# Designed miniproteins, single chains, continued (2), part 12

Each design is a single chain, and the fold is of that chain. pLDDT is the mean over its residues in the fold that is shown.

## One batch from the design tools (miniprotein)

Design m4409
Fold by ESMFold2-Fast:
Structure m4409 (fold): chain A 71 residues (1-71)
Amino acid sequence: EVRKLLEEARKALENGDIDKAIELLYQALQVGDSPLVAFALMLAVLAKKYNQTEEGKELGIKILERAISEL
């Protein structure tokens, strides 16, 4: 279920586990193909690459909360 994957990804971001969040977001995209989820995944990957994990975490959480609310 996409909602469960998005909620787990949000919790992973809240815990600072960017790798776990990326994995869960990738799984959610395979199940439910959502533009907001794709955008959150891209932000998480970029935040990890450029060592901007705090910014990526904050934005990713906001986007995931929006995606969850639209389910």
Scores: mean pLDDT 74

Design m4410
Fold by ESMFold2-Fast:
Structure m4410 (fold): chain A 82 residues (1-82)
Amino acid sequence: MSLEEKAKEYEELGRKAEEAGDWRTAARHYKLAASYYAQLQKFEEAAAMYERAAESYEKAGDLKEAAVYRKLAETYRKLAEE
């Protein structure tokens, strides 16, 4: 399975977990999707997935993790501008 197929699979798994209210599982899946998008140098998609992971951690009450992944989303968004 390609890195792009893995990224899309984890993005969809994150969305399903989010719909189920399983915020920590959603955050973990979005984080994995972001990692695969970053490996593909798809920095805009990586930033979007880290932002969704941060939002999911925030809803789970994991505020420290939310802050980390929000900052990582900002970093990848800046990389996408280059």
Scores: mean pLDDT 87

Design m4411
Fold by ESMFold2-Fast:
Structure m4411 (fold): chain A 86 residues (1-86)
Amino acid sequence: MKALVFYEEGNEESERAYERVKAATDVPVERIPLDSPLARALGISRVPTVVFLKDGVPVAGLFGVPTDEEIRALEAAARAYKPPPP
């Protein structure tokens, strides 16, 4: 399981979101540029956006600088996720 924080260079809210997520979770946290192919593939059009992945699958996310409660809720949703059968 890991968290992705989508960001733009020079956007202070993107940096705040990244620091907040790192402080609130023990899962790996990665910064992903908004102009990346991954952002386009996931339909991310705004920063900051936080997405939690379980086994490479995007499970839960939100736009904006998350609170500690919101980060814990996203992590809980990701931990509870089971992929649907094919």
Scores: mean pLDDT 82

Design m4412
Fold by ESMFold2-Fast:
Structure m4412 (fold): chain A 92 residues (1-92)
Amino acid sequence: SLDEEIDALFDKERAKLEEEYKDLPDGVRNAIRAALDIARDYIKEGKFDEAKEVLDSVFEALKKRYPEYQEKIDEVRQRLLDFIDKAEELKK
């Protein structure tokens, strides 16, 4: 089903992020997982812009809380925005 395909895509991206950004603080990694879960729900509803807005809000809050990781947090944010764009193309 389409929902199963979306779940598989998000699970794969989550696994890649866990490996590539394993040195980030637990608080950052937990927030990324939560943001992915929220974005997944919006994408299943076809709300891609809302998914991006939630990610932007979460990552702006993370940069304020973890200023020493700002560059890596911005890298993850851009990667997730690109991932949502790819998910939108695959769903349509």
Scores: mean pLDDT 82

Design m4413
Fold by ESMFold2-Fast:
Structure m4413 (fold): chain A 75 residues (1-75)
Amino acid sequence: AEEERIEAEVLVALSLIQLAVVKNYAKKHGLTPEQKELLEKLESKVAEMQAAADAGDLPRVRELHEEVVKLSREL
């Protein structure tokens, strides 16, 4: 359905914005080794989320979004 596609696109967009915010912070302030590992995990999860959205797998997009939110809070 159109609503499912829009939801997936919105969740991906929000995750991409969050990733961009973290990367911009990293450029200005630097990262600890622990924060760098978390950022790499965040990038990986966002990439998986984009692939899931492209496949039309909204349940997986939702699950990955929750993981992205958790990783972002740890950074």
Scores: mean pLDDT 83

Design m4414
Fold by ESMFold2-Fast:
Structure m4414 (fold): chain A 76 residues (1-76)
Amino acid sequence: SLKEKIEEEKKRLRKAVLNPEPYTSDDPLAKKISELLKKYQEAKKNNDREAYFKTQSEIDKVYNEYLKKLEEKLKE
């Protein structure tokens, strides 16, 4: 069902942020999170402090935006 698919997407989103595993989705916000997670891992690997904190902040913002979008779909 649509509700079950949305719950699975929320679960996948949470796992992608908490445990860096490849995350793919057709949603533009999910794609943006995937790109930001990639940049975050590269900044961490390269010890780029500025990029690390900037990307962390952007991930948090987009994560909360996408989570809110998924939660609103569950309510309707």
Scores: mean pLDDT 75

Design m4415
Fold by ESMFold2-Fast:
Structure m4415 (fold): chain A 83 residues (1-83)
Amino acid sequence: SQSDVISQVRQLLLQAIRGSQRHDPQVGQQLSSLGRLTLTSLERGNWDTASLLAQRMSQLSQQHGDSDTSQLLSQVSTLTNNM
């Protein structure tokens, strides 16, 4: 269901943001802000916007050497793009 996907995405976003904050606190703060926008987009049914934001967050994480966070955010992008 959409509710199950939203719950899974919320969990992955929270995990990614917490991991990012441990890796690079400044990048983690940027991802926290983008993550809030991603969740707002999901709550409004804007799956395309959520997918784009998650993709940008994944790219930002990869640019800063945070492969674990990038992989989690790539999963978020895939889940939201398939809705």
Scores: mean pLDDT 87

Design m4416
Fold by ESMFold2-Fast:
Structure m4416 (fold): chain A 88 residues (1-88)
Amino acid sequence: SEQARLEAADHLARAGESLAEGNVDEAIKHLQRALELLKADPSVPEEDIRLAENLLKMAQEAKGKSPFDLETLGALALIAAAVLRLSV
């Protein structure tokens, strides 16, 4: 649904913001919610689901990494949010 994609995009954007702030746990929560919403919508392309899964995996792995890695991951999450918003 259009609403589910927009809500998922909002969660991806919030994850990006949280990563930029160094708040990895908050980012993981938002990425989990985004992925949940995308998986619940059968019209979402597998590529978009895979992108969200990869972002979640990278955020989970980033818990022990430098702030530079978190900033890069945050930028990728914000780009993913923009792409999802454009697909609605």
Scores: mean pLDDT 79

Design m4417
Fold by ESMFold2-Fast:
Structure m4417 (fold): chain A 73 residues (1-73)
Amino acid sequence: SAEELIRKGKEALDKGDYEKAVEYFEQAIKENPELSPEAYVLLAKAYQKLGDFDKAREAIEKARELNPELEEA
């Protein structure tokens, strides 16, 4: 499930497997659009850890576009 992919991605982040985390979060976005805002936030974190700040910015911007309440929370 997409929720399981998010869990695996978070585990990969905790282990420092940032490329693996990116892969899991991208798969979660593809599988369940309802989890896309959360998955994009996590994808941004993974890209920041990889030093890919451009992709991290794109991911966080997409998360905010899909869930404007993220700016208010």
Scores: mean pLDDT 80

Design m4418
Fold by ESMFold2-Fast:
Structure m4418 (fold): chain A 104 residues (1-104)
Amino acid sequence: NEELVEKILKLVKEGKFEEAKKLLIEEVGLSPELAEKTIESLKSLDEESQRKLITSIIDNYKLYKEKNDPKYLDQIREGVSGLAENNEEREKRRKKAEEILEKE
């Protein structure tokens, strides 16, 4: 659902995280816990990564409902965790590079 992806993305860009979380729960069907983790991951991502994560969540949750297979929920959880961790490592490397440049 491209319209739902763009609506959630717009709310995240506007800092309306509670409204974005509500859409993830009510329109997508995520649990409140998974929706909260999704919002926290989205806060640390660039726009392109945010769009990819939202699209992946909607697509995997649709497959979960159609096939009733918990592996699709696991894919959502893994995507949320993995993207947040990769961005945190990139920011740590960037800060260390800036400290080295200021010291030399």
Scores: mean pLDDT 73

Design m4419
Fold by ESMFold2-Fast:
Structure m4419 (fold): chain A 86 residues (1-86)
Amino acid sequence: LAAEAAGLEALRAGDLEAAARHYEEALRALPDDDPRVPYLLIALGTAYYHLGDLERAIEYYERAARLSSGELKKAAEEAVEYLRAQ
């Protein structure tokens, strides 16, 4: 997805607000059962964490954990646990 690629590029450039916007656009463009959805939710959680919006970061990581399995689920769950402990 062009929006997903743009989001990743913005994140790498440190433009966190643009990254969040592009990832939100990508998420809205995908069907509910798309396997890319959990990855986009993790990307949004990371973007909001760096923006200082811990509440939204936790929400996105929790949603990613619910919609994923294996290592991705573990990473999302660990991110939630870390942020809630701070």
Scores: mean pLDDT 80

Design m4420
Fold by ESMFold2-Fast:
Structure m4420 (fold): chain A 69 residues (1-69)
Amino acid sequence: SLELAKEIWERFRELQREKGLTPKEALEEVAKEFGLSKEEVKKLLIEYFEKTIPDPVAVKIAKKDINSI
């Protein structure tokens, strides 16, 4: 759901900004907290970007960043 994807994105950002985790560490922590696999978290983050970012170029960059983790 979009609501779940948003919650995962907000938590992923908080872990990086507030706790100083790397993207890889934040991905692993979000997966544990939500009871999801890392691949499921990546899929939800990508879905959130595709549905919320109007610029296709920005979406492509965000997807590459997530897939590089």
Scores: mean pLDDT 86

Design m4421
Fold by ESMFold2-Fast:
Parts: C-alpha cells; sequence; structure tokens
Structure m4421 (fold): chain A 70 residues (1-70)
C-alpha cells in the first residue's frame, strides 16, 4: 500500500487522505451492510473520476476496513 500511495501525485495523496478519513468515519458510524453499500458507491464514482492508481488505493483501504468489521 505505501508504495502505491507514493506513486500518486501530491494532490492525489492529499485527496486519498481525505477519502480515507471519510471512510474511517463511515466505518465507525455505519453497520457492516451500510458500509458495504457506501464503499460500493464510492468505488464506482472513483472508477469514473480518478486514476487507476487512486482506485487501487481506495480498493485496498476498503478491504482493510471491511476486515476490521468482522
Amino acid sequence: MTDLIMKLSKEEQEKFKKIVDEMLLAAQTLSKEEFEKYAEKLLEEAKKTESELMVEAIEKAIEALLERKK
């Protein structure tokens, strides 16, 4: 994950940090089912608007957060 983030531009790194902060808040406030729906929507939007590297970084962050909701 760290190596992937380092390949992002400085602006993309700041954007990714904001997205991760929002995902962390959602993971704390939403049920597992609600978070899965939130993550699906977020990933679909990211695939339309963001670079492939950003999408991969978001996917890995979602996977890590879902594992914590066991």
Scores: mean pLDDT 77

Design m4422
Fold by ESMFold2-Fast:
Structure m4422 (fold): chain A 70 residues (1-70)
Amino acid sequence: DLAALAERLLAVGEGVAELLRSQGLEEEAEELLELTRRAAEHIRAGDLEAALEEARRADEVLERAAEKLR
């Protein structure tokens, strides 16, 4: 069920964003949530290629967040 997959992705994104906010990374948290929401929308629409592209952008946000947590 693509809708169920999208909902679980949103829940994961929300949890990770909360962790980023707890570390003072509000901008990265907001960007991650927006990318996760767009990926979920693409999953619901059956556009898995677009969803994967948004997921790759989310990974780039996480890489930047990891570099800031020194």
Scores: mean pLDDT 86

Design m4423
Fold by ESMFold2-Fast:
Structure m4423 (fold): chain A 71 residues (1-71)
Amino acid sequence: MRKVEVYFAEDTDLEAAAKIASQIPGVLSARAVPERNAVELLVEDDTSVQDIVNTLNAAGYKTLGVSSAPA
């Protein structure tokens, strides 16, 4: 499993973004992290981070960057 953080533009509804992310195949959990203006995801190792970002952008959420670490 991997931990992925997706960073958003200011004033983004992080709870709504986390809810959408949690429905993406390969995402095991999602939570808002307002102190970092981010959503933290726990994902399967073969999950495409780009597909997650594309899904969030298609839903109207502007992403600024991503970081990934082993979980």
Scores: mean pLDDT 81

Design m4424
Fold by ESMFold2-Fast:
Structure m4424 (fold): chain A 55 residues (1-55)
Amino acid sequence: MEEIEELLEKLEEALKNNASKEEIDKIRQQLEDAIRRSEGDVGAAAIERAGEIVA
């Protein structure tokens, strides 16, 4: 769980700082991998929050 929270925070900071598409894509892939491992409600919540950050 902490890994997903950390990755979500990192994604938000990357977007705030206008990070390159490559950096954002790397963070997104790490998030997808973490979500795949967590499964269930936790994965759903992480996807929801990632959507809010990216929107």
Scores: mean pLDDT 71

Design m4425
Fold by ESMFold2-Fast:
Structure m4425 (fold): chain A 73 residues (1-73)
Amino acid sequence: KKERAEKAAESAVENLEEMAKKAEEAGLYEKAEELRKLAEEIRKAAEEGDVQKLGELIEKGEKLIKEVEEELK
């Protein structure tokens, strides 16, 4: 369980960091910071082994990525 959660967290962090880069390039600096903060929270939850919190944060990250994608349109 923990090993899979850790890998899911790493993938989510990478996706959030890529979207933060796109947000910065578009001038959405506040959104870029929000994406990076969430990535840090996901990494911390994975390190602590809080699988329930990790799942919640990953879902929150996916929603935030979609919001930023809509803002970039």
Scores: mean pLDDT 80

Design m4426
Fold by ESMFold2-Fast:
Structure m4426 (fold): chain A 66 residues (1-66)
Amino acid sequence: MTEEEKEKEEKVREAERLLKEGALAHLAGDREKARELFQEAVRIASEVSEELAEEIAKKAEEVLAM
């Protein structure tokens, strides 16, 4: 695995981690923290691919709509 491939894999993990932390923050009632975490997750995901960014954004919107 090249450094570039490793960086992409790390970014995918970070985006997924931030999405999960955002969901937990939202369930805990910290709506502002949830939005911040979701925005960061989408930003990192967009550095990997447009498809991943769209997927993360959709999941974040679903959580925020709860």
Scores: mean pLDDT 81

Design m4428
Fold by ESMFold2-Fast:
Parts: structure tokens; sequence; C-alpha cells
Structure m4428 (fold): chain A 60 residues (1-60)
């Protein structure tokens, strides 16, 4: 599942904010997900998935 993949990514890199954003989304914590996706984009502005997910949350 996406949760298992995100948890595995965090074991390899505890600063994987994109993975933290996915886990927050799955938990229904939209504010935390937004914070984490913004941090992910600060680390990698070319992260299209984090950009897309952030936009979707802001449109809810």
Amino acid sequence: SLREEAQFRLQLDPNDYSAKGLLALEAGDLEKAKEYYKKALEQDPADGLSRYNLKKIEEL
C-alpha cells in the first residue's frame, strides 16, 4: 500500500517530507499534509507529485 511504501521511505530518509505528506493525507490531516508538501517542495521544487497533491488539498 502507499502507506507501507511511505513508511519504508521514512526509514531510509526521515526527512522525506513527500512521504510524510502522503501519510498525513491518508490519516485525513489536511493541515499537516499541506505543511509537509510545502517542505517537500522547498527541498525539491521539481517534485510534481507534492505540487499536485498540495494543489488538490487547497481546492478542497
Scores: mean pLDDT 82

Design m4429
Fold by ESMFold2-Fast:
Structure m4429 (fold): chain A 57 residues (1-57)
Amino acid sequence: MKHATIIGGGEMGQRAARVAAKAGVDEITVIDVDEEKAQRAAKVAEEAGAKASIVVR
């Protein structure tokens, strides 16, 4: 099982989430102070095949 943590769910966080998911990361945790940005990155990870969770603050 591969796990990745992404700090910041903005544009770069979304790209990192997609790349990690396609590289075979199974679980991605997105940490952001902005819930909407965290949700966007989590959605990108899930669409690319990973499981995603969100941590806000």
Scores: mean pLDDT 79

Design m4430
Fold by ESMFold2-Fast:
Structure m4430 (fold): chain A 64 residues (1-64)
Amino acid sequence: DMENNILASQVGKEMYEVNKDKPLEERKKLAIKTANKALEKDIEEQKKMLEYLKKGKVEEALKI
């Protein structure tokens, strides 16, 4: 699903941005890992993950 791929990419991007103080390679690995996790979730769960990440609630996003 195209929407699923777009949301997962946005989740990865927000994980990358929230970790801006980490080294580049760690940020990339966290972004990829989180985007891949998001792809295994439904659209509503991905939206919830994205909302938590935008609020800096990384642990809550990863519990989805």
Scores: mean pLDDT 80

Design m4431
Fold by ESMFold2-Fast:
Structure m4431 (fold): chain A 66 residues (1-66)
Amino acid sequence: SAALAAEVGRLAREAEELARQGRLEEAIKTYERALDVARQLPGATGLAAVADLERRIAELREQLKE
């Protein structure tokens, strides 16, 4: 739905801002919330959103281990 897609976008932008501020753990949690919503999106759009969010979460988790 358009509302779910908008929520994913909002959460992703919030997580990007948190990451920019160096708040990596909070950014990861916010991306995880976006991922939960993205999994409810149908079709190719949902699959693409899930893949992008999983990649971003993995990148931030690697930064936390340094």
Scores: mean pLDDT 86

Design m4432
Fold by ESMFold2-Fast:
Structure m4432 (fold): chain A 72 residues (1-72)
Amino acid sequence: SEREEMEKKRKEITELAEEAEKLIKSDLEKAIELYREAVEILKSVLQGEEVKKDMEEKLELKIKRMKEELEK
C-alpha cells in the first residue's frame, strides 16, 4: 500500500534525524550527512505536497543551523 510505504519512509526519515541529533555532540560533520540523507529520501519518495514541504523545511532548517555552528 502506498500509504503504508509513506508511513514507513516517514519513520525512516525520523530515525535518521534522531541518529543525527545524537551525533551533534560527538561528530557534527557526520550528523549533517545523516540529515542530508533524510532530505534526499524525502525528496525522492514522498509525494504529498504539504507533508513533504513541512518535513523538508524542518530538516533544512536543522542542517542550516548545524552548518552555521560548524563555521564558528
Scores: mean pLDDT 71

Design m4433
Fold by ESMFold2-Fast:
Structure m4433 (fold): chain A 60 residues (1-60)
Amino acid sequence: KKEELLEKAAKLIDEEVGDTGLAMDLKRNPEEAAKQALERAKSTPNAEEIIKVLEEFLKS
């Protein structure tokens, strides 16, 4: 479900990207924050899993 994808994305962003603020924004404004996170992840090395999770969330 969308909620599970969102929690997974927030955890990965906090742990792999180190952006705790963006991870928190995913819980408050999920659609807007997910688009911002996807743009950031595309510029981050080894972020293929984050990109996949965010694209699945936005597609849902």
Scores: mean pLDDT 75

Design m4434
Fold by ESMFold2-Fast:
Structure m4434 (fold): chain A 94 residues (1-94)
Amino acid sequence: RLEEVREEAEKLKEALIKIGVSEEEAQEAADRVIRRAEENPELSIAALIIGEAIGVLMRIEQERSGVPPYGRESIEVEIRGMRRAGEVLKLVEE
């Protein structure tokens, strides 16, 4: 299990870098997937990868927009982040 988690986390890191996420942020995302897998052995690896991709890209979009994390405009920022997460997940799955 841990070897599979590390392999999928590395694929997530590479996919994030390809879409323009910094190497530092991509590495932190990979590290969080590994940590969450160790803390929650009942969670599927796919769920951990999907959740992390969405979380990272929504956060990046939120930071770039300058919009506060509440109100109507934040929903549009979240939708843009989720769309970018979809691109990352395609790269992870080939």
Scores: mean pLDDT 73

Design m4435
Fold by ESMFold2-Fast:
Structure m4435 (fold): chain A 95 residues (1-95)
Amino acid sequence: MVEGLERRYRLLKRAVDALMKEIDEAIKNNASKEELQRLLDGAETVKKILESLVEEARRVYETTGDPRAKQIVEEAEKLLKEVDKRIEELKNYLS
């Protein structure tokens, strides 16, 4: 159970890290509003997936006490804050 959660988090983290890098580069390079909107839509989708994973990891930790589940919660919450920062930056550039 926890191993499946760790694997899903690892895959999601790689996708999120790649998306955040793409967002940072698009902003730096003054990308089109259409491209920034595409990235915003992607970031919003990833945020929802990450929030669901945090909720699942919390439930696993509450039921099992497995410290790996707690670690996933803490790491994923930090990642969510980074995603939220990029979402706000994108919204600012689209305003």
Scores: mean pLDDT 88

Design m4436
Fold by ESMFold2-Fast:
Structure m4436 (fold): chain A 99 residues (1-99)
Amino acid sequence: GRERIDAFLERVDENVELAKKMIEKWAKEKGYEVLSISLLFADEDRAVFLVELKDKDGKIKWYLAVLRKTDDGYELEIYEVDPKTFKLNESKKETYKFK
């Protein structure tokens, strides 16, 4: 019923807010300046963002950030994105686990 829709929307909102906080924390730890965080997709189990940031050398870089719910908490996966092709470098992904 309506309770299931409301619970779904709350889980989506929680995933979005958690992902934004985790992305900002990751960027600070890397010494990057976050320029934009754009929501691409969110559901009850994951949130996906395109992140534009500036590195320590002032170079603009693009990343795909995926927050996923797991049995043990949450996992944030970070992929570098080619801004011309939007291809992901899966071999250079970074993974952060949170409880």
Scores: mean pLDDT 76

Design m4437
Fold by ESMFold2-Fast:
Order: C-alpha cells, then sequence, then structure tokens
Structure m4437 (fold): chain A 82 residues (1-82)
C-alpha cells in the first residue's frame, strides 16, 4: 500500500509538470489526493471510482492531457487491485 501511494504521488507529479492550465492542475491534484486518501484506507474501489469520475469530466470538457494523466493513474490503481 505505501508503495502504491508513493507511485500515485510520483505519477501525479509527473503529469502535473506537463499541464499548463492552473485549473487542470488543481483538478488533477484534487483527484490524486482523494485517490491516495482512499488507497491509504485500503479502499481501492473508491480510489478507482474517483479517478474514473475525473476521467469522464476531463473527456467531456476536452482536457486531453488531463484525461491521459487520469487514464495512467487509473491503470496503476487497477494493477494494484488485481
Amino acid sequence: MADLVAQLRALGDEHLAELTDPEEKAFLRRVVDLAIRNAEKGDLATAQLTVSVGLVVAKREGHTKLAEALERIGDLISAADA
């Protein structure tokens, strides 16, 4: 679990560096922090749901780089849950 949290934070930071829009950065930070909080509690299902909801919003709003970031983060959580 601690390793997953460290990986989520590192991956989140990598994608935050690629974003230029302050609103997209704030959104990614909130989604990553909430996913980490749920992962720390062992609730990987809620962590995955949080990222999936964020991904739907990002795709709907046309935030391509944010959507790519959330897809990678969701894949990491899914791999840990399997």
Scores: mean pLDDT 83

Design m4438
Fold by ESMFold2-Fast:
Structure m4438 (fold): chain A 75 residues (1-75)
Amino acid sequence: SHLERAKKYIEEAEKALKEGDYERAVKYAEEAIKYATQALLEAAQSGDIEKVREALELLKRAKEILDEAKKKLKE
């Protein structure tokens, strides 16, 4: 599912961030945002409030990782 793909990309982005591979962290965080956004749209269309909440949480986390990685790339 798009939710499971978003989770996997968040895990990869967090790993890349810990390893100091900020370019890879940006790439994986952007993929996570893409899949989390798709999951959010699907959950909203189906009226699945729990899935909407989960997708929003994943989207927030992916954006936090993206912002952190981009800040590190500017240093």
Scores: mean pLDDT 87

Design m4439
Fold by ESMFold2-Fast:
Structure m4439 (fold): chain A 56 residues (1-56)
Amino acid sequence: TEELLERARKLREEGRALFEQAAKAGHIDSETAQKLYAEGVAKLEEGRKLEEEARK
C-alpha cells in the first residue's frame, strides 16, 4: 500500500533528523544525545516494519 510506504519514508527522514540532533546534543549533554539517538532508532525500526507490511 502506498500509504504504508509514504509513512515509512517519513519515519526514516525523522530518524535521520533525530540522529543529527543527537550528534549536536552530544556536544552539550550526553543524556539528551542518548534520548534523541534512542528515539531515532525507534523511528527507523517502525519504518522497517511498515515497509515489510507494505510488501505483503
Scores: mean pLDDT 79

Design m4440
Fold by ESMFold2-Fast:
Structure m4440 (fold): chain A 72 residues (1-72)
Amino acid sequence: SEAEELLRRAEELLERAEAEPDPAERARLAREAHRLAMEALELAEGELLLRAIGLILRAIGLLFDAGDRGPA
C-alpha cells in the first residue's frame, strides 16, 4: 500500500539521519522522514498507524537534538 511505501522510505531516512554527524543534514533528513510519516499517518490503519506514530516521534526527537538555539 502507499502507507507501507511511505513508512519504508521514512524509516530509511531516519536510519540515515541517526548516522549523520552534521546536525544541519540530520535535521534535513529528519524533516523529510517526518513529512513522509505524516503522509503515511493519513493513509494508515491498524498496525501501520502505530508505526507511523513511532516514526513521527523518532523524527521529532532528532529534530530537537539538531535544533539550533543560537549562541548565547
Scores: mean pLDDT 78

Design m4441
Fold by ESMFold2-Fast:
Structure m4441 (fold): chain A 86 residues (1-86)
Amino acid sequence: SLIELLREAMEKLGVDEETTEELVRKLEEAERLFREGTLENLERALELLLEVIKKLEELGLGDPKVASQLTAEALRIIGEILDLEL
């Protein structure tokens, strides 16, 4: 699942569980909004995903390699959420 991918990435980088759960909640909200499928809800979902990316970058800012890996994982998770093609 997308949430498990985030948790795995955060755990590999040594981020605390409290911070991880905060980001997980934002992804769950974004997923719910995408499921509703209205334009307004899609805008809100995108905003939440961008906030998650930004926060993940901030958490990795002490080491460029860590920041890069965390951003790549976030982009992967976001790609899966945005991929509504069947």
Scores: mean pLDDT 67

Design m4442
Fold by ESMFold2-Fast:
Structure m4442 (fold): chain A 60 residues (1-60)
Amino acid sequence: SEEEVRELLSRLLGVSPIRLDDNVLELGLTPQHLRYINFRFGIDLRPSDLDTLLTVRDIV
């Protein structure tokens, strides 16, 4: 859910509040974080996705 993703990102990145329209790279997301997010939510985000405008909304 949106709340679970926002809570996880807040914990991983040490930033709060997190908004759905926030760019995840600007929040400090790394390829290591993508692996954990993929595992946690059963999704397949690629490191190359960080080179585009990937927002929190794109993960939920």
Scores: mean pLDDT 74

Design m4443
Fold by ESMFold2-Fast:
Structure m4443 (fold): chain A 78 residues (1-78)
Amino acid sequence: SMRRELAETLRRAARAVREAENDLELHAAVSMALMAAATEKDLPEEVRELLDEAVRAAEAGDREAAAEHLERAAEILE
């Protein structure tokens, strides 16, 4: 299902966030998650909120928090 594919992409994005060596790589990883989420028509509100929190964490340079929010969003989708 598209929701399962999104969950897998969010988990890959979370790994990429943790592996990011600089802000550019961090923002690219979070953008991957946001682009994938944009293809899904009906996301749960909690997932949208977690994606917003991941963006805020990434803007603050908090890789661990950004990755945790993306992983939590993936859990809700499955």
Scores: mean pLDDT 84

Design m4444
Fold by ESMFold2-Fast:
Structure m4444 (fold): chain A 62 residues (1-62)
Amino acid sequence: SADEAAGAAGGAAAGRAGALASGKDEQTVNHMAEGGGRGGALMAATGGAAAGSRFAQDVSNS
């Protein structure tokens, strides 16, 4: 759904950014981005766009 896609995009972007900021290697950056995307999509599917957005914001603020 559009909400899942938005959650996945936000989660993936936040995960990647966090990993890069932490000086992780490329493999770890890709893994964190993938995990963030899946987490964002799952939150959006379970709680709607607001839950996905909150997940993405929480990751990017940490």
Scores: mean pLDDT 64

Design m4445
Fold by ESMFold2-Fast:
Structure m4445 (fold): chain A 73 residues (1-73)
Amino acid sequence: MRERAKRIAERMALAMAAGGFSPEEAGRFTKAVLLSRGVPEEEAEELAKYAKEVAEEGLRDPELLRRRIEELN
């Protein structure tokens, strides 16, 4: 489940960044979604932090954000 949970976190972060949400909002939303899907609290918290970092990176580099979204189909 780790790889799948990480991919969910990445997809959430990229989608929210593209949608105009803040990195903080992306992290909070990702944590809530992962917890609702049964991901353990500790792992969900770590992945929410990762999602925030992914969203921050995407906002600093719009070309990277666009390419990563394209990779998600």
Scores: mean pLDDT 78

